# Designs tried in a protein design run: designed miniproteins, single chains, continued (4). Part 24

Each design is a single chain, and the fold is of that chain. pLDDT is the mean over its residues in the fold that is shown.

## One batch from the design tools (miniprotein)

Design m12866
Fold by ESMFold2-Fast:
Structure m12866 (fold): chain A 57 residues (1-57)
Amino acid sequence: SLRELAEQLGVSPATVRGALAALRRGGTEARVAVHDLAEASGLSPEEVRRLLEAGLR
């Protein structure tokens, strides 16, 4: 769920919604969103990408 993902990443649900939208569009937006969330959460970009991709399922 969006709320659980936001709690796990330590960010707002609005931030997660924006990142999921960017990931759906792909390209540079997806890469930037993953990088920004990795910096905010302290997780690796690879781990953030995995969590966001799970959130799209």
Scores: mean pLDDT 80

Design m12867
Fold by ESMFold2-Fast:
Structure m12867 (fold): chain A 62 residues (1-62)
Amino acid sequence: SLEDKILDAAIKLMEEKGFENVTIEDVAKEAGVSVEDIYKFFNSKEDLKEKVLERLRERLEA
């Protein structure tokens, strides 16, 4: 899904440079989507971070 592409791109960039150095524009470019597409699924950069952490926790916990 588009949401999964965004989350996967965000995870990749966070692993490479840390979340503090990642912008919404960086995530959009990496995922091949618009910034507007990201804001359809996430309310803010902080919301995106929380969703990334939730996804990583769920993968570890199955």
Scores: mean pLDDT 80

Design m12868
Fold by ESMFold2-Fast:
Structure m12868 (fold): chain A 58 residues (1-58)
Amino acid sequence: KIVKVKEDYSSNIPDELSVKKGDVLEVLKEYNDDWVYAKNLSTGKEGWVPKKYLEEVS
């Protein structure tokens, strides 16, 4: 599942993914309604991202 970042999110937590608006992520796992584990397709980095910063690409 491919999603697009709609707002910047920055984190210093090792298991979290910092993202910028316009980044394209591949969702690897959904934990609940609040968090997804995703891979940034531009950087290759993986981590947890709050779902509220993401939108689905149709």
Scores: mean pLDDT 79

Design m12869
Fold by ESMFold2-Fast:
Structure m12869 (fold): chain A 57 residues (1-57)
Amino acid sequence: DERAKLLDEAVKLIKEAIEKGNIEALKLAEEAAVAALRGDLEAAKELLEKAKEILAK
């Protein structure tokens, strides 16, 4: 279920990045989704955090 939660966060960040036109955040959020699908939850969390930081600027 942790994987599903991280995937949900990644999808939300992908939508936000697209709406803001932020390609860097989009790439990080997409990589986070792929990491979560692979079961690499640590990498997924790190990538989501980086995407959030970029979008907060």
Scores: mean pLDDT 83

Design m12870
Fold by ESMFold2-Fast:
Structure m12870 (fold): chain A 88 residues (1-88)
Amino acid sequence: AVTVTPDVLAGIKVMSKEEIEETIKRLEERAKWFEEQGVTDSAAELRAAAEQIKDALEKGNYKEATALSYVAEVALTLRAVGDIWEKE
């Protein structure tokens, strides 16, 4: 069984560099789409998130980069579902 620890950050399995870079790429692609739609504030927010993950990677802090990537992936997934499916 997968054990959930009280300290989630310390207990999470670290993502590979490739997985983290894939998350950064998705954030940058979504930011570009918002810029093309004239929604510059949302684009800036997504670019800031990508830069935070990049900074963690440059510091060699893979646990922080992994945690930020999980948050970003959830946000990207929820937004994609909302845009496509328009559920109540």
Scores: mean pLDDT 68

Design m12871
Fold by ESMFold2-Fast:
Formats: sequence, structure tokens, C-alpha cells
Structure m12871 (fold): chain A 57 residues (1-57)
Amino acid sequence: MEKLKKYAEIVSKVTGIPLEEAEKRIKELRQKYLEKGAPEDLALSVATAEIIAEALR
């Protein structure tokens, strides 16, 4: 399952960020949360939520 791409598409659609940039931002935050011991699904969900919240601020 292409979870990363799916979350990037959601970010791009909600925030207007180009898909490539959304994917890059999710990858960066996912890496950060994985480093802190979060499981992949949680890391992707939190990264997606933070990017959307920041863009809508």
C-alpha cells in the first residue's frame, strides 16, 4: 500500500501545496517521528495533521 503517497495527496488537496512538496514534507516529519520511536502509521498521521494545521494557520 502506498500510504505515503495517499497522505501526500490529501495534504496537497487540502492545503494547495504541490504534490511533490507535500510528499517531501511528510517524508521529513515521518523520519522525525520514526526517530522518536513512533510506528509508521502514527508517524504518517501526525505528520499529515501537522502540515495541514500549519498551512491553515
Scores: mean pLDDT 78

Design m12872
Fold by ESMFold2-Fast:
Structure m12872 (fold): chain A 73 residues (1-73)
Amino acid sequence: LSKELEAEVLVAMARILLSVARLMIKRGAPAEEVRKMLEEAERVAKEAEELGADVSEIREEIEELRKEVEKME
């Protein structure tokens, strides 16, 4: 994969993980499981950022969802 294509794939993966985390929160999944999903999303987003992708929006979404999870504890 080219560097740019790899970055695009990682951004897409991070967005999918965020969508899954949102669904988990709406369905009342355990906070610990949601946190694991958000940790994976952040890891993937950081890899994309290292490849030159702008992940500002993704990082903002991760932080907002982390605040939601804190309310569930």
Scores: mean pLDDT 84

Design m12873
Fold by ESMFold2-Fast:
Structure m12873 (fold): chain A 87 residues (1-87)
Amino acid sequence: MMSDEEVTLAFLDVLLEHARRHNLPEEVIEEIERIREEFLKTGDSEKAERKLVGLLVRAAERGWLSEEQLREINAEFRKIREEAEKM
């Protein structure tokens, strides 16, 4: 089993890449970075992932991410989780 830290960091990296690629608001990029910093300080993967999910929901509600982009991000998260389970 991969460490929760590796999985959480991979999720944050995927989200940050999409945020930059799709030119999301600077406040969103800053929030992702803040989640990452808090996670590195606390090691609380569950808390970091809950905040990440909340951010994705807000991004959808505000039109920062399309339904297709959200599906793509979710698919990448699924892949990371499945790869973690194989170890």
Scores: mean pLDDT 78

Design m12874
Fold by ESMFold2-Fast:
Structure m12874 (fold): chain A 58 residues (1-58)
Amino acid sequence: SLDKKIEELNKRIKELEERLKAGDESALKEMMELGVEEVKLAVERTVERREEERRARE
């Protein structure tokens, strides 16, 4: 489900934040990529909700 994917992304972002604080600069690039994925999932969720509303209207 989309909710589960969003939750997993949030957990991974938190792990990457800890890596950045430890001095792992490569974690910054991964965080940027995960941020893009989070936006994509938010858009997909919005589209899915509107499709359900459209179907409910016949």
Scores: mean pLDDT 74

Design m12875
Fold by ESMFold2-Fast:
Structure m12875 (fold): chain A 62 residues (1-62)
Amino acid sequence: MNREQAQELWQKLEAIPEEVQEEAEKELNELFEKGISVRSEEEAEYLSELYLKMLPRRVKEE
């Protein structure tokens, strides 16, 4: 998984209705988990930022 693919999925999550966000959230969480397994600080920081942007919406949806 590269940053371009993670960013694309993140942009799709921002555009989708709340009902569909649960599926996109699961996929983002999977990407984030794969990202934190990489050793690059830049990669981990980027994916962490993506997850944080998703998290507030996740909390609202439960």
Scores: mean pLDDT 55

Design m12876
Fold by ESMFold2-Fast:
Structure m12876 (fold): chain A 88 residues (1-88)
Amino acid sequence: MTDEEIEEAAERLRKALEAAGATVTSVFRDGNLIVATGTYKGRKVAVALDLEARTARVSIEGATPEERDAFAKRVGEALGVPVTAIPP
């Protein structure tokens, strides 16, 4: 995967999180993952987008399972990939 494709994936992830209502503070690459961190309704959020599997995982500190699932669904709709809510 090229640096350009990675930058595009990182920007796409940032925009998807912002569209879902999060404020993104950092986005970085970790192997096959693009990891974004930020806040959602004052809570810490982290999302890992797997570039090979084309899936993502999201965690939100102190959120209910229902809130995490709703956020994961919005991120997934914006990204066009399956997104699963996980414990932080």
Scores: mean pLDDT 81

Design m12877
Fold by ESMFold2-Fast:
Formats: structure tokens, C-alpha cells, sequence
Structure m12877 (fold): chain A 106 residues (1-106)
């Protein structure tokens, strides 16, 4: 995106980021529960950082200690999601599920 003269978070940007956070968090929770077999109530989502266009989430299975880190970056035409985990199979599952659900919103 070209630099905006507006440094304040707009309602539209906030809504877009919050929607992306909700979708990505839900998909990551589902991926973690499916991967570990844990109950969704034992999965905790932590918002580690938040800006006008970016969010860092940590999704943790408190029973197994399995974690998925999700970085969301929004732009005018794109929602970019980066998924990291110590378990490559979990990272792949979470990434696929998040990308699928984000694409369904287009």
C-alpha cells in the first residue's frame, strides 16, 4: 500500500483486521484440536501484538503445550497470514485451514 497521510487506525482497517483475526484464530483452534485431539476449551488464544495493519497471535493447547504462532498482515488488496509451529505437520494443517477460510471471505 502507498503511505497514507492518516496515522490513525480507520474503522474500515480495524474491522478488516478484526475479521481476519477472528477467522485465523478460529481456524488455528480447529487445526490444533484436530491435530492433538484436545478439547477446544483447552486451547488459549493470546494476542501478542496489534497495530493498524498487523496482528500476532499465539494459539496454545494447554494440555500438550503445542503452539501455533499466527502473524496477520492486511493491505488494501491482501490478507497475508504467516503460520509457525515447532511441529511442522501442525503448522501445515493450521496454515491450510487459515488460508482456506480467509479465501472464502473473498
Amino acid sequence: LPASDVETLTDEQEAKLNRAISIAAGAAIDALAEHTGVERRDIVVTLKSLSATEADLEVTDVKTGAKVRVHIKISENEVKVTVESDDPALAARARAKIEERIQEEK
Scores: mean pLDDT 76

Design m12878
Fold by ESMFold2-Fast:
Structure m12878 (fold): chain A 59 residues (1-59)
Amino acid sequence: MEEYLKELREELLAAGASEAFVEEVLRHVREYLEQGKYEEAERIARAALELARQWRASR
């Protein structure tokens, strides 16, 4: 879990996502992972990464 959240955080920040946005995303992902809701965790993580990548592609 820690490695996964660390990588997600680093990639989001590198793409220029705000610290507040990253913290909110990591909070939800962590809670879903803690409860075994991997599908929800994956969906949120993927959506956040897609948004960050879209922003990075434009800048």
Scores: mean pLDDT 77

Design m12880
Fold by ESMFold2-Fast:
Structure m12880 (fold): chain A 80 residues (1-80)
Amino acid sequence: MEEERKRILEEFLELRERYWKENPADVQKYRELSKKEHELEAKAKQGDREAFNEAIDLGVKVLKDAVDRTIEINEELRRR
């Protein structure tokens, strides 16, 4: 069972790497959104309430984007 899980994970990671290589713009977009969220969180921790609200809104957008990309990867897995 443990060995079967490792094989599935390795195959999933290989498919994911191929997806990201074929969609580099999406990887960059995710990275930029994550960086912006981190910057806003740092400002929010210093007492900036506007930055706190903006960080939450951006975090929701990053999460939705990650979910959409996970769905795309899962659809590729279902084709095999």
Scores: mean pLDDT 68

Design m12881
Fold by ESMFold2-Fast:
Structure m12881 (fold): chain A 77 residues (1-77)
Amino acid sequence: SADLRRAQYAGERASHLLVLGAILEAEGDTELGERYRALGRAVLAEALAQSSPEGGALAREIVAQGEEAAKKAREAL
């Protein structure tokens, strides 16, 4: 459905912002990293507020998978 597509897109955007923020913090740019992570959390919160329970679960799952992938990538360095 269009609602699930919208939730998926928002989850992917939130995941990207949160992962980028974590990378910036790891590189020593703590202020910029915190700003990107705050933006990612805001995108996720808005998506959850505007989504069905199924859409919200999808957005959370996408963010969780992105964070896990980023963690594994850091551990492989």
Scores: mean pLDDT 83

Design m12882
Fold by ESMFold2-Fast:
Structure m12882 (fold): chain A 62 residues (1-62)
Amino acid sequence: SLEEKIKELEERIKKNPNDADAYLELGGVYLTLGQEEKAREYFKKALEVDPSNERAKALLAA
């Protein structure tokens, strides 16, 4: 379920706060839930963690 996926990703971030991919995946999950602003916040966090992350830049530019 999406709720289980969110819990898994939150656990990953708790274990490694610099896991840019976990923030990107969380943003993606919130996009599928129709929560665009929350998704955008997670994409921004991914870019803060990894400023060279092209995937985060692309998602924020879309």
Scores: mean pLDDT 84

Design m12883
Fold by ESMFold2-Fast:
Structure m12883 (fold): chain A 67 residues (1-67)
Amino acid sequence: MEEADELQKKIRELLKKYPNDPEVRKLAQEAFDALAEYVSTNDPEAFERAKKLIEEMEKKVKEKEKQ
């Protein structure tokens, strides 16, 4: 599904910016787990959870980029 693929790409791009940051890595793992749940169950709540985790990841990356 195109939407899930786009979210996976976004997670990878954010993780690539700070691959060794423990907070970014934790959020990436949680987001990947939520997308895996969505792929397995087609649960829209799992998809929304993945989106929220990616938004948290973007926020953390943005905070780190300012330093």
Scores: mean pLDDT 80

Design m12884
Fold by ESMFold2-Fast:
Structure m12884 (fold): chain A 60 residues (1-60)
Amino acid sequence: MDPAEFFRKLAELAPEIADELRKIADMVEKGATPGEVGEAIASLTPEQRAALKAAIDKLA
């Protein structure tokens, strides 16, 4: 799956952080490096990171 599409799917599963995930998807689509994406994820709160993990588990 395309990495940008992956983050857009996560946004559908985690509406509380959908805007943050769509921002990451847009960055990836525009050619952001893995380091830049990692920094964006690291800037999430612990609560937002927990929601992201739950969404990833739903896609597994």
Scores: mean pLDDT 80

Design m12885
Fold by ESMFold2-Fast:
Formats: structure tokens, sequence, C-alpha cells
Structure m12885 (fold): chain A 80 residues (1-80)
């Protein structure tokens, strides 16, 4: 479940045009999954992707990506 969510988060960031943020989000989530719960790992990946979107994208695109990231997080949490 967490692995699928992390891949979806990274793909969403790549699709938004911020592939470096996608890499950081995926790496952060994978590292967190070694020491933290799957829920916390997914949350950390979402936080990294969201922060990157706010810095790298225009406000409309950042908002659209953040909405998608929240949907991915909610779906993952329901399965955990």
Amino acid sequence: VAEEALKKIAQAAEDAGIPEVAKKALETGKEASKTKSDKEAVKKAVEVASDGALKELDPEKASQLNQKLMQIYEEAVKKL
C-alpha cells in the first residue's frame, strides 16, 4: 500500500513538471518507511511534494497537484 502511494505521489509530481521534487518525495518516503509507519512515510512524501510544488509551480498548478496528493494520501490511509 505505502509503496503504491509513494509511486503515485512521485508520478503526480513528475506529471506536474517537477521531476527533482518527485525524486526527493520518493526518497523521503522510502527512508521514512524504514523507521516509521507506512502512514507516516506517505505523509512525509506528500509534505515534500507539496512544498516543492509551492516553490516550483505557479499557484494554480500547485493547487491542482496538492489536491491530487491529498486524494492519494486519503486512499492510502483507508487501506492502512
Scores: mean pLDDT 80

Design m12886
Fold by ESMFold2-Fast:
Structure m12886 (fold): chain A 74 residues (1-74)
Amino acid sequence: SGVDSVQTVYDTFGVDAVDAIARTLLSSDQATRDMALQILSDIGGDAAIIPLRSILPQLSGDIRARVQALIAAL
């Protein structure tokens, strides 16, 4: 199933890779940013919140608002 595949990827790369994923939110490509937000939402908890809060001051416009909304939802 798709869920099992996603869990295997997270187990393989670990929560430390989450910081690298959060940094892709600085990308000019909207699809890349959308993917990063989805992955971070799936991970959840402090593992996602901490890197999201760290990157937040570097973001502007729509992506900043989406990151703030995600932090509030986690």
Scores: mean pLDDT 75

Design m12887
Fold by ESMFold2-Fast:
Structure m12887 (fold): chain A 65 residues (1-65)
Amino acid sequence: MSFEEVKEKAVKEVRERSKGKSIAEAMKIAAEILQEAIEKHGLSDEQAEELQRALLTAAVEAARE
């Protein structure tokens, strides 16, 4: 699986799980998904930082919907 596929799947999962949650809970969900992706796919530090930014943004946006 490419990094782009990992990122797209993780962003979708964060959005789905963060709907109707508080911002604090949504950020916790984003952190859990980030750690799972790092461990499962062996992401580099640079990839992990890029994914973290995408997941935090998606979590906050979904929580506000």
Scores: mean pLDDT 82

Design m12888
Fold by ESMFold2-Fast:
Structure m12888 (fold): chain A 89 residues (1-89)
Amino acid sequence: SRIEELLKAFEEGQKEGEKLAEKYGPVRVSTIYTTAAGLAIASAEMGDEQGPVLAAYFAGKAYSAAKKANDQEGVKIAERLIERALELA
């Protein structure tokens, strides 16, 4: 299902986000992918069929990076981004 596709993208994003956070720093990675997920959501709202999957994937990267940064606000932002992506699916 499309929901399963988005949840898988979010999980894959989390795994890659952990690796990126170790290499480039968790605050930087969280900020970049929070922005990317927001842009993908905006694209989805304009009718981009790929937007929700990309938003889920980028939200996953942002989520794991924010957790590694111990950034509770960043974690909540990433949670809202995946919720919004699932609504648009």
Scores: mean pLDDT 91

Design m12889
Fold by ESMFold2-Fast:
Structure m12889 (fold): chain A 62 residues (1-62)
Amino acid sequence: MLYKVTITKLPAVDVATGKIYEPGETITARDVKFTEDGMVTAVLEDGNPVIAGADGVEIEEL
């Protein structure tokens, strides 16, 4: 299943490519993981992980 992740507060980063996703942008992820340190990892359809603050994203199932 796919997820729509909206960045709302701070830029998110694709750790494989260094691409920055700015607040207001949306990404489509195939997987989403929340961590106890307050971060979220969204795995893009190509497998690249994007890391963002968990309090700074909105997530919807597609």
Scores: mean pLDDT 81

Design m12890
Fold by ESMFold2-Fast:
Structure m12890 (fold): chain A 49 residues (1-49)
Amino acid sequence: DISKKIKTYEDAFEALLEELRAAGLEEQAQRIVDSRKYKEDIKKGKKLK
Protein backbone atom coordinates (compact mmCIF):
# COMPACT_ATOMS: atom_id res chain seq x y z
CA ASP A 1 0.00 0.00 0.00
CA ILE A 2 1.67 3.14 -1.26
CA SER A 3 -0.19 5.31 1.24
CA LYS A 4 1.84 3.84 4.11
CA LYS A 5 5.11 4.88 2.51
CA ILE A 6 3.71 8.33 1.79
CA LYS A 7 2.74 8.66 5.46
CA THR A 8 6.28 7.80 6.57
CA TYR A 9 7.70 10.46 4.28
CA GLU A 10 5.04 12.91 5.42
CA ASP A 11 5.98 12.44 9.08
CA ALA A 12 9.66 13.07 8.41
CA PHE A 13 8.84 16.03 6.19
CA GLU A 14 6.55 17.54 8.82
CA ALA A 15 9.38 17.44 11.35
CA LEU A 16 11.58 19.43 8.99
CA LEU A 17 8.81 21.89 8.21
CA GLU A 18 8.27 22.51 11.93
CA GLU A 19 11.89 23.61 12.21
CA LEU A 20 11.48 25.99 9.28
CA ARG A 21 8.33 27.49 10.78
CA ALA A 22 9.97 27.87 14.18
CA ALA A 23 12.78 29.80 12.47
CA GLY A 24 10.23 32.22 11.01
CA LEU A 25 10.29 30.74 7.52
CA GLU A 26 6.57 29.99 7.45
CA GLU A 27 6.05 31.33 3.93
CA GLN A 28 8.89 29.26 2.52
CA ALA A 29 7.65 26.17 4.36
CA GLN A 30 4.14 26.60 2.97
CA ARG A 31 5.45 27.15 -0.56
CA ILE A 32 7.37 23.88 -0.32
CA VAL A 33 4.29 22.01 0.94
CA ASP A 34 2.07 23.51 -1.77
CA SER A 35 4.56 22.73 -4.53
CA ARG A 36 4.96 19.14 -3.39
CA LYS A 37 1.22 18.53 -3.02
CA TYR A 38 0.43 20.01 -6.42
CA LYS A 39 3.11 17.83 -8.01
CA GLU A 40 1.63 14.71 -6.42
CA ASP A 41 -1.91 15.76 -7.37
CA ILE A 42 -0.81 16.07 -11.00
CA LYS A 43 0.73 12.61 -10.90
CA LYS A 44 -2.50 11.18 -9.49
CA GLY A 45 -4.55 12.96 -12.12
CA LYS A 46 -6.23 15.31 -9.66
CA LYS A 47 -7.36 18.86 -10.31
CA LEU A 48 -4.72 21.45 -11.07
CA LYS A 49 -5.17 25.12 -10.33
Scores: mean pLDDT 68

Design m12891
Fold by ESMFold2-Fast:
Structure m12891 (fold): chain A 81 residues (1-81)
Amino acid sequence: LAEKLTLTQIKILSVLDKEGEKTAAELAKYLDLSQSTVSRNLKHLEKLGLVSRRRGKSGRTLYSITEKGEEVLEKALELFR
């Protein structure tokens, strides 16, 4: 289900797919967005099962795309052709 994905959410999924695990701060820098905007979108994507998180060193949260997230991203990119 990709019916409620925003352009920002698609961009986040694309970066995670190409570049691997990132923190919200690293995603914010990569996408030139505020960390609060990225964090809000990551929480929504996690609720949809499209990203997962793990705790890194010293409480850093690392986000990665799930297999479901990869499938949804591919379909979304084809739809925006």
Scores: mean pLDDT 80

Design m12892
Fold by ESMFold2-Fast:
Structure m12892 (fold): chain A 70 residues (1-70)
Amino acid sequence: SKIEEAEKKVVEAVIKGLKEGKSTEEIEEEVRKILLSNGISEEDADLIIERIRKLLEKLSREEAIEILES
């Protein structure tokens, strides 16, 4: 589905951004572009980005990478 494909690309972009030392804001902007390009609405993209933000606030960079790669 479009959602499953978008989720995979989002996870890959978050992992890459974390490994490259990008800020949370830079990662969120890249995620937004991926979601919108895959036909996800702005409202749904905001909900997904909020979940990612909460994850990155709760976990260290290293812990976030480990969880997302599993």
Scores: mean pLDDT 81

Design m12893
Fold by ESMFold2-Fast:
Structure m12893 (fold): chain A 65 residues (1-65)
Amino acid sequence: SMETLSFEPMSKERAELLKQAAEDEGMKAEVHFAGVVRTPEGEREMYSVTITGKKERIDFIRKQL
């Protein structure tokens, strides 16, 4: 009963923090380069994060979103 939760693309720093937090809780996390976006502040690299864990844990996280 493993499930996967995918997040909207985010900054590299946020993606790495989310990955670390998920792994600290015993879940598998993967970070993938999603592209570059241009903002008023400049170009920014975006990353998608995918977390895989027990269905009950993923459902709990999904409920918090």
Scores: mean pLDDT 83

Design m12894
Fold by ESMFold2-Fast:
Order: sequence, then C-alpha cells, then structure tokens
Structure m12894 (fold): chain A 95 residues (1-95)
Amino acid sequence: MLSEEEQKLLERLSKKSKEQLIQNARNLSDFLAWLAEREPDPAVAARLRALSEEARALADEAIKNNLSVEEIIPRLLALATRATALLEEHHGFRP
C-alpha cells in the first residue's frame, strides 16, 4: 500500500539515514526467507523466496551503485507492498 503519509515519512527518514533503508531491505529479505522455510506450499514458498531475493538484491544494488535514497525509497515501498499482498493471499483466503 503506497500511502501518501507513509511515503513522506519514509522519504524524510531516508534523507537522514540511507543505511536504515538498506537495513530495512535486508530485514525484509531475512523475514521472507524465514517464512519461506516454514511455508508448506511449495508454490507460495517459491514466491516468498523470490521476494526475499529481490529485497537482498535491492540492498546489494544500493551499496554497489551508491543509490540515492530517492531511488531506494519507491523500490523499497513497492517491495514491501508486494510482500504484504503475498502474505495476505496465502493466509487471507479461508472458506
């Protein structure tokens, strides 16, 4: 969910602490990998693994290419939003 308030808050924090954005990407990667290990459905586990890999890649790219916080913010938000949607999908549908 790309909320205007969340986007502005994250942008402000990122201007002061690019390292915190990178850490958030790494934390997301670790969390998704941890969930994938515990997910009994192989298809859902594969999706969680893919998102974990993307979060790791974002953190790595931010360091390697010295990305600006302005470039990192929208990618981190998009990644977090997608992760949230995936978690809702595999838990949210119970007939």
Scores: mean pLDDT 75

Design m12895
Fold by ESMFold2-Fast:
Structure m12895 (fold): chain A 89 residues (1-89)
Amino acid sequence: MKEKIEEIERRVDELIEEIKRAAEAGDEERARRLAEEAARLAEEGLRLEVEAGLLDLDEEELEELKEEIRRRALAEAEKLVEAAKKKAE
């Protein structure tokens, strides 16, 4: 289980770099899709951490964090796209 959590963390980091690259290329659709994939993996990682006893969260706290992860991932992708547009000017 811990190996799967570590693998998810590495994949999320890789997706973040791909999001940044897509945003710099002006590919807003790709950046958003990658952000959604990163959020999904982060949510799965969070669930596995709770199952492994690494995080002491109840069901309500887990759902709230999953919603926050999704919102933050999409907001970050939008910020990266906006920053890349300003940098290109």
Scores: mean pLDDT 77

Design m12896
Fold by ESMFold2-Fast:
Structure m12896 (fold): chain A 75 residues (1-75)
Amino acid sequence: GPPPVFRKEGDDLTPEDIGELLQQARENDGIAEATTTVHGKKNTVRGEFRDGKLVSLEVTPVNRDGTTTESRRRF
């Protein structure tokens, strides 16, 4: 079936919150997706895991006008 997706969103997400999300995705060969604000900039980060390894990373910055630009890297 499709890989499970684990999501968190919040302007105040802690490194612990993000670490927990990544660990769940890693242990379940799934996807971790976090949307948070860092230094006044909103970003969505999506990581895909397979066999305990990060195989895809996607970052989508949210622009000040509400539009998004997507950048993707595969490992």
Scores: mean pLDDT 72

Design m12897
Fold by ESMFold2-Fast:
Structure m12897 (fold): chain A 58 residues (1-58)
Amino acid sequence: MEEEEKRLEELAKKYGISLPALRAVKDTLGLSVDELEKLFELAIKRAEEGKAWARAQA
């Protein structure tokens, strides 16, 4: 319970998202904090690869 809240705070700070917004996403998707972390990590990796590709084309 408290551990989950603290992890959400860390994610919020790391990704620049407000706590209420992050909680809303978690609640809407029904995901655990671990699953949220994995999704954000994958999204960032994909975004970075996309940016690298676009930068190479520029």
Scores: mean pLDDT 72

Design m12898
Fold by ESMFold2-Fast:
Structure m12898 (fold): chain A 71 residues (1-71)
Amino acid sequence: MEEAWKAIKESIEKSTPQLIEDLRASPDPREREYAKELEEALKNGDWEKAISIILKYAVDRAIEREKERVK
């Protein structure tokens, strides 16, 4: 478990700067807001907050897709 968590943190640490750039360049103002929140979390070294923001973004995206598919 701890080994898996370390690998996840390292992966996030390496990919998060690119994700922030991608989200900041997004035409969607919601994604640009996520980029800003991620940048602040990384600036503070708050990994738990950064992961929480990434998960919220992913969940929100999945919910939006499900809403489009229910009817």
Scores: mean pLDDT 72

Design m12899
Fold by ESMFold2-Fast:
Structure m12899 (fold): chain A 64 residues (1-64)
Amino acid sequence: DKKEQEELIEKYFKLLEEKYKETKDEQKREEIKNEMKEWEKNIKEGKTPSVEDLKAQIKALEKE
C-alpha cells in the first residue's frame, strides 16, 4: 500500500537523521548524507523500494 510505503520511508529517513546526529565520525556522516541523497533521488525518479525492502533496511539500521 502507498500509505504504508510512505510511512516506512519517513521512518527510514528519521533513523538516518538520528544516526547522522549521533555519529562523531566524519566519514560515516558523509556516508549517511550520501545515502539520504540517493534515496531522495530514487524516490523522485519513481524508483521507490517495496514495503518488504523498506522493512529490511529499517531492521538493519535498528540493529546498530
Scores: mean pLDDT 76

Design m12900
Fold by ESMFold2-Fast:
Parts: sequence; C-alpha cells; structure tokens
Structure m12900 (fold): chain A 78 residues (1-78)
Amino acid sequence: MLYVVYLISPDHPIYTGKETSDAQAISRELKKKGITSFPVLIQIVGVPFPVTVANSVQEIADIAKKLGLLFYGARQLR
C-alpha cells in the first residue's frame, strides 16, 4: 500500500501546536495508523502534489527540519 505523510508550516492557519519534528513522536503516530512500509510520499499542507519521498521515520524528521516544517499527519492512498 502507498502512504502519504503531511508536513505543515508553523505559520499555517490550521497549525495547532501539536505538530512535531521529533522522530520518536512521528514514529508513534505512524504506528498508530498502521504505517509500516516505506517509501512514503511527502506532501506539504497547501501544496496539491507530493514534493518528495522518505525511506524512514528519521528521513521524514530530517526533511521536516530542513524545510522548517512539522509533521501534521499521514494517510493511506488507495
């Protein structure tokens, strides 16, 4: 199955302060959603297409930090 991970800017209107760039916190959220396979697609909230891929939880965290973004959530694509 294919999964997408959403990253959000802290300046975005829907930012709640619950979003994180911590790899352990991201790992817990992905496990809660049953996301166990990589690569995953990375999409930015407000951008209508995936911008890159990540091959691990650490790579998701590193991409978020590099872009100044936070982990917002994830979903299964069909």
Scores: mean pLDDT 77

Design m12901
Fold by ESMFold2-Fast:
Structure m12901 (fold): chain A 65 residues (1-65)
Amino acid sequence: EKEKEIKIANYYTAAALNRAGADFAEWLAEQHKDTLGEQYRQEAEDARAGSEANEKKMKEIEKEL
């Protein structure tokens, strides 16, 4: 089951990175709201969706442990 644990760790890491990316993009949107704010907000939403997708994958593999 080490291979499943590694996959869980990989999805967890990907979800965490996407979450951090979303937080950073939201911060950039606030800093640049008069120029690139809309673009950064869209990037933040995309990153959040990616985080949720990776968390879902992680949960699915966890059920098989």
Scores: mean pLDDT 80

Design m12902
Fold by ESMFold2-Fast:
Structure m12902 (fold): chain A 60 residues (1-60)
Amino acid sequence: MITRRLRFSNPGVAALVGGMVKAVFPEAEVEVRGGEVTITLPDTEEAREFLDRLEEGAAR
């Protein structure tokens, strides 16, 4: 399993991102707490790439 924690300035955006992850990866464990989204996925290259892209979008 891999776990990523993403932080967004807007809690509404965090909730939307959490829902999107669950829609793309039904196996995902998603916790949304305020502006933070904690995502746990099977340890696959696809999951890692997806999470890395989400982090890049949040940072850029």
Scores: mean pLDDT 78

Design m12904
Fold by ESMFold2-Fast:
Structure m12904 (fold): chain A 55 residues (1-55)
Amino acid sequence: MELSEEEREEIIEELIEEFGISREEAQKIIDEVLKEHPEATKEEVLELSKLILEG
């Protein structure tokens, strides 16, 4: 994983704020994105996570 723990935390907080999901749900989505795209940047993980939640 290229993401630091701090970057991961920032993505979690943004997903919770925008979509009203739980912290556990946000973590699962991020982990799913990173399994498919292990080299994804913070910005790419955030955008892909949003696509999962919107699609």
Scores: mean pLDDT 80

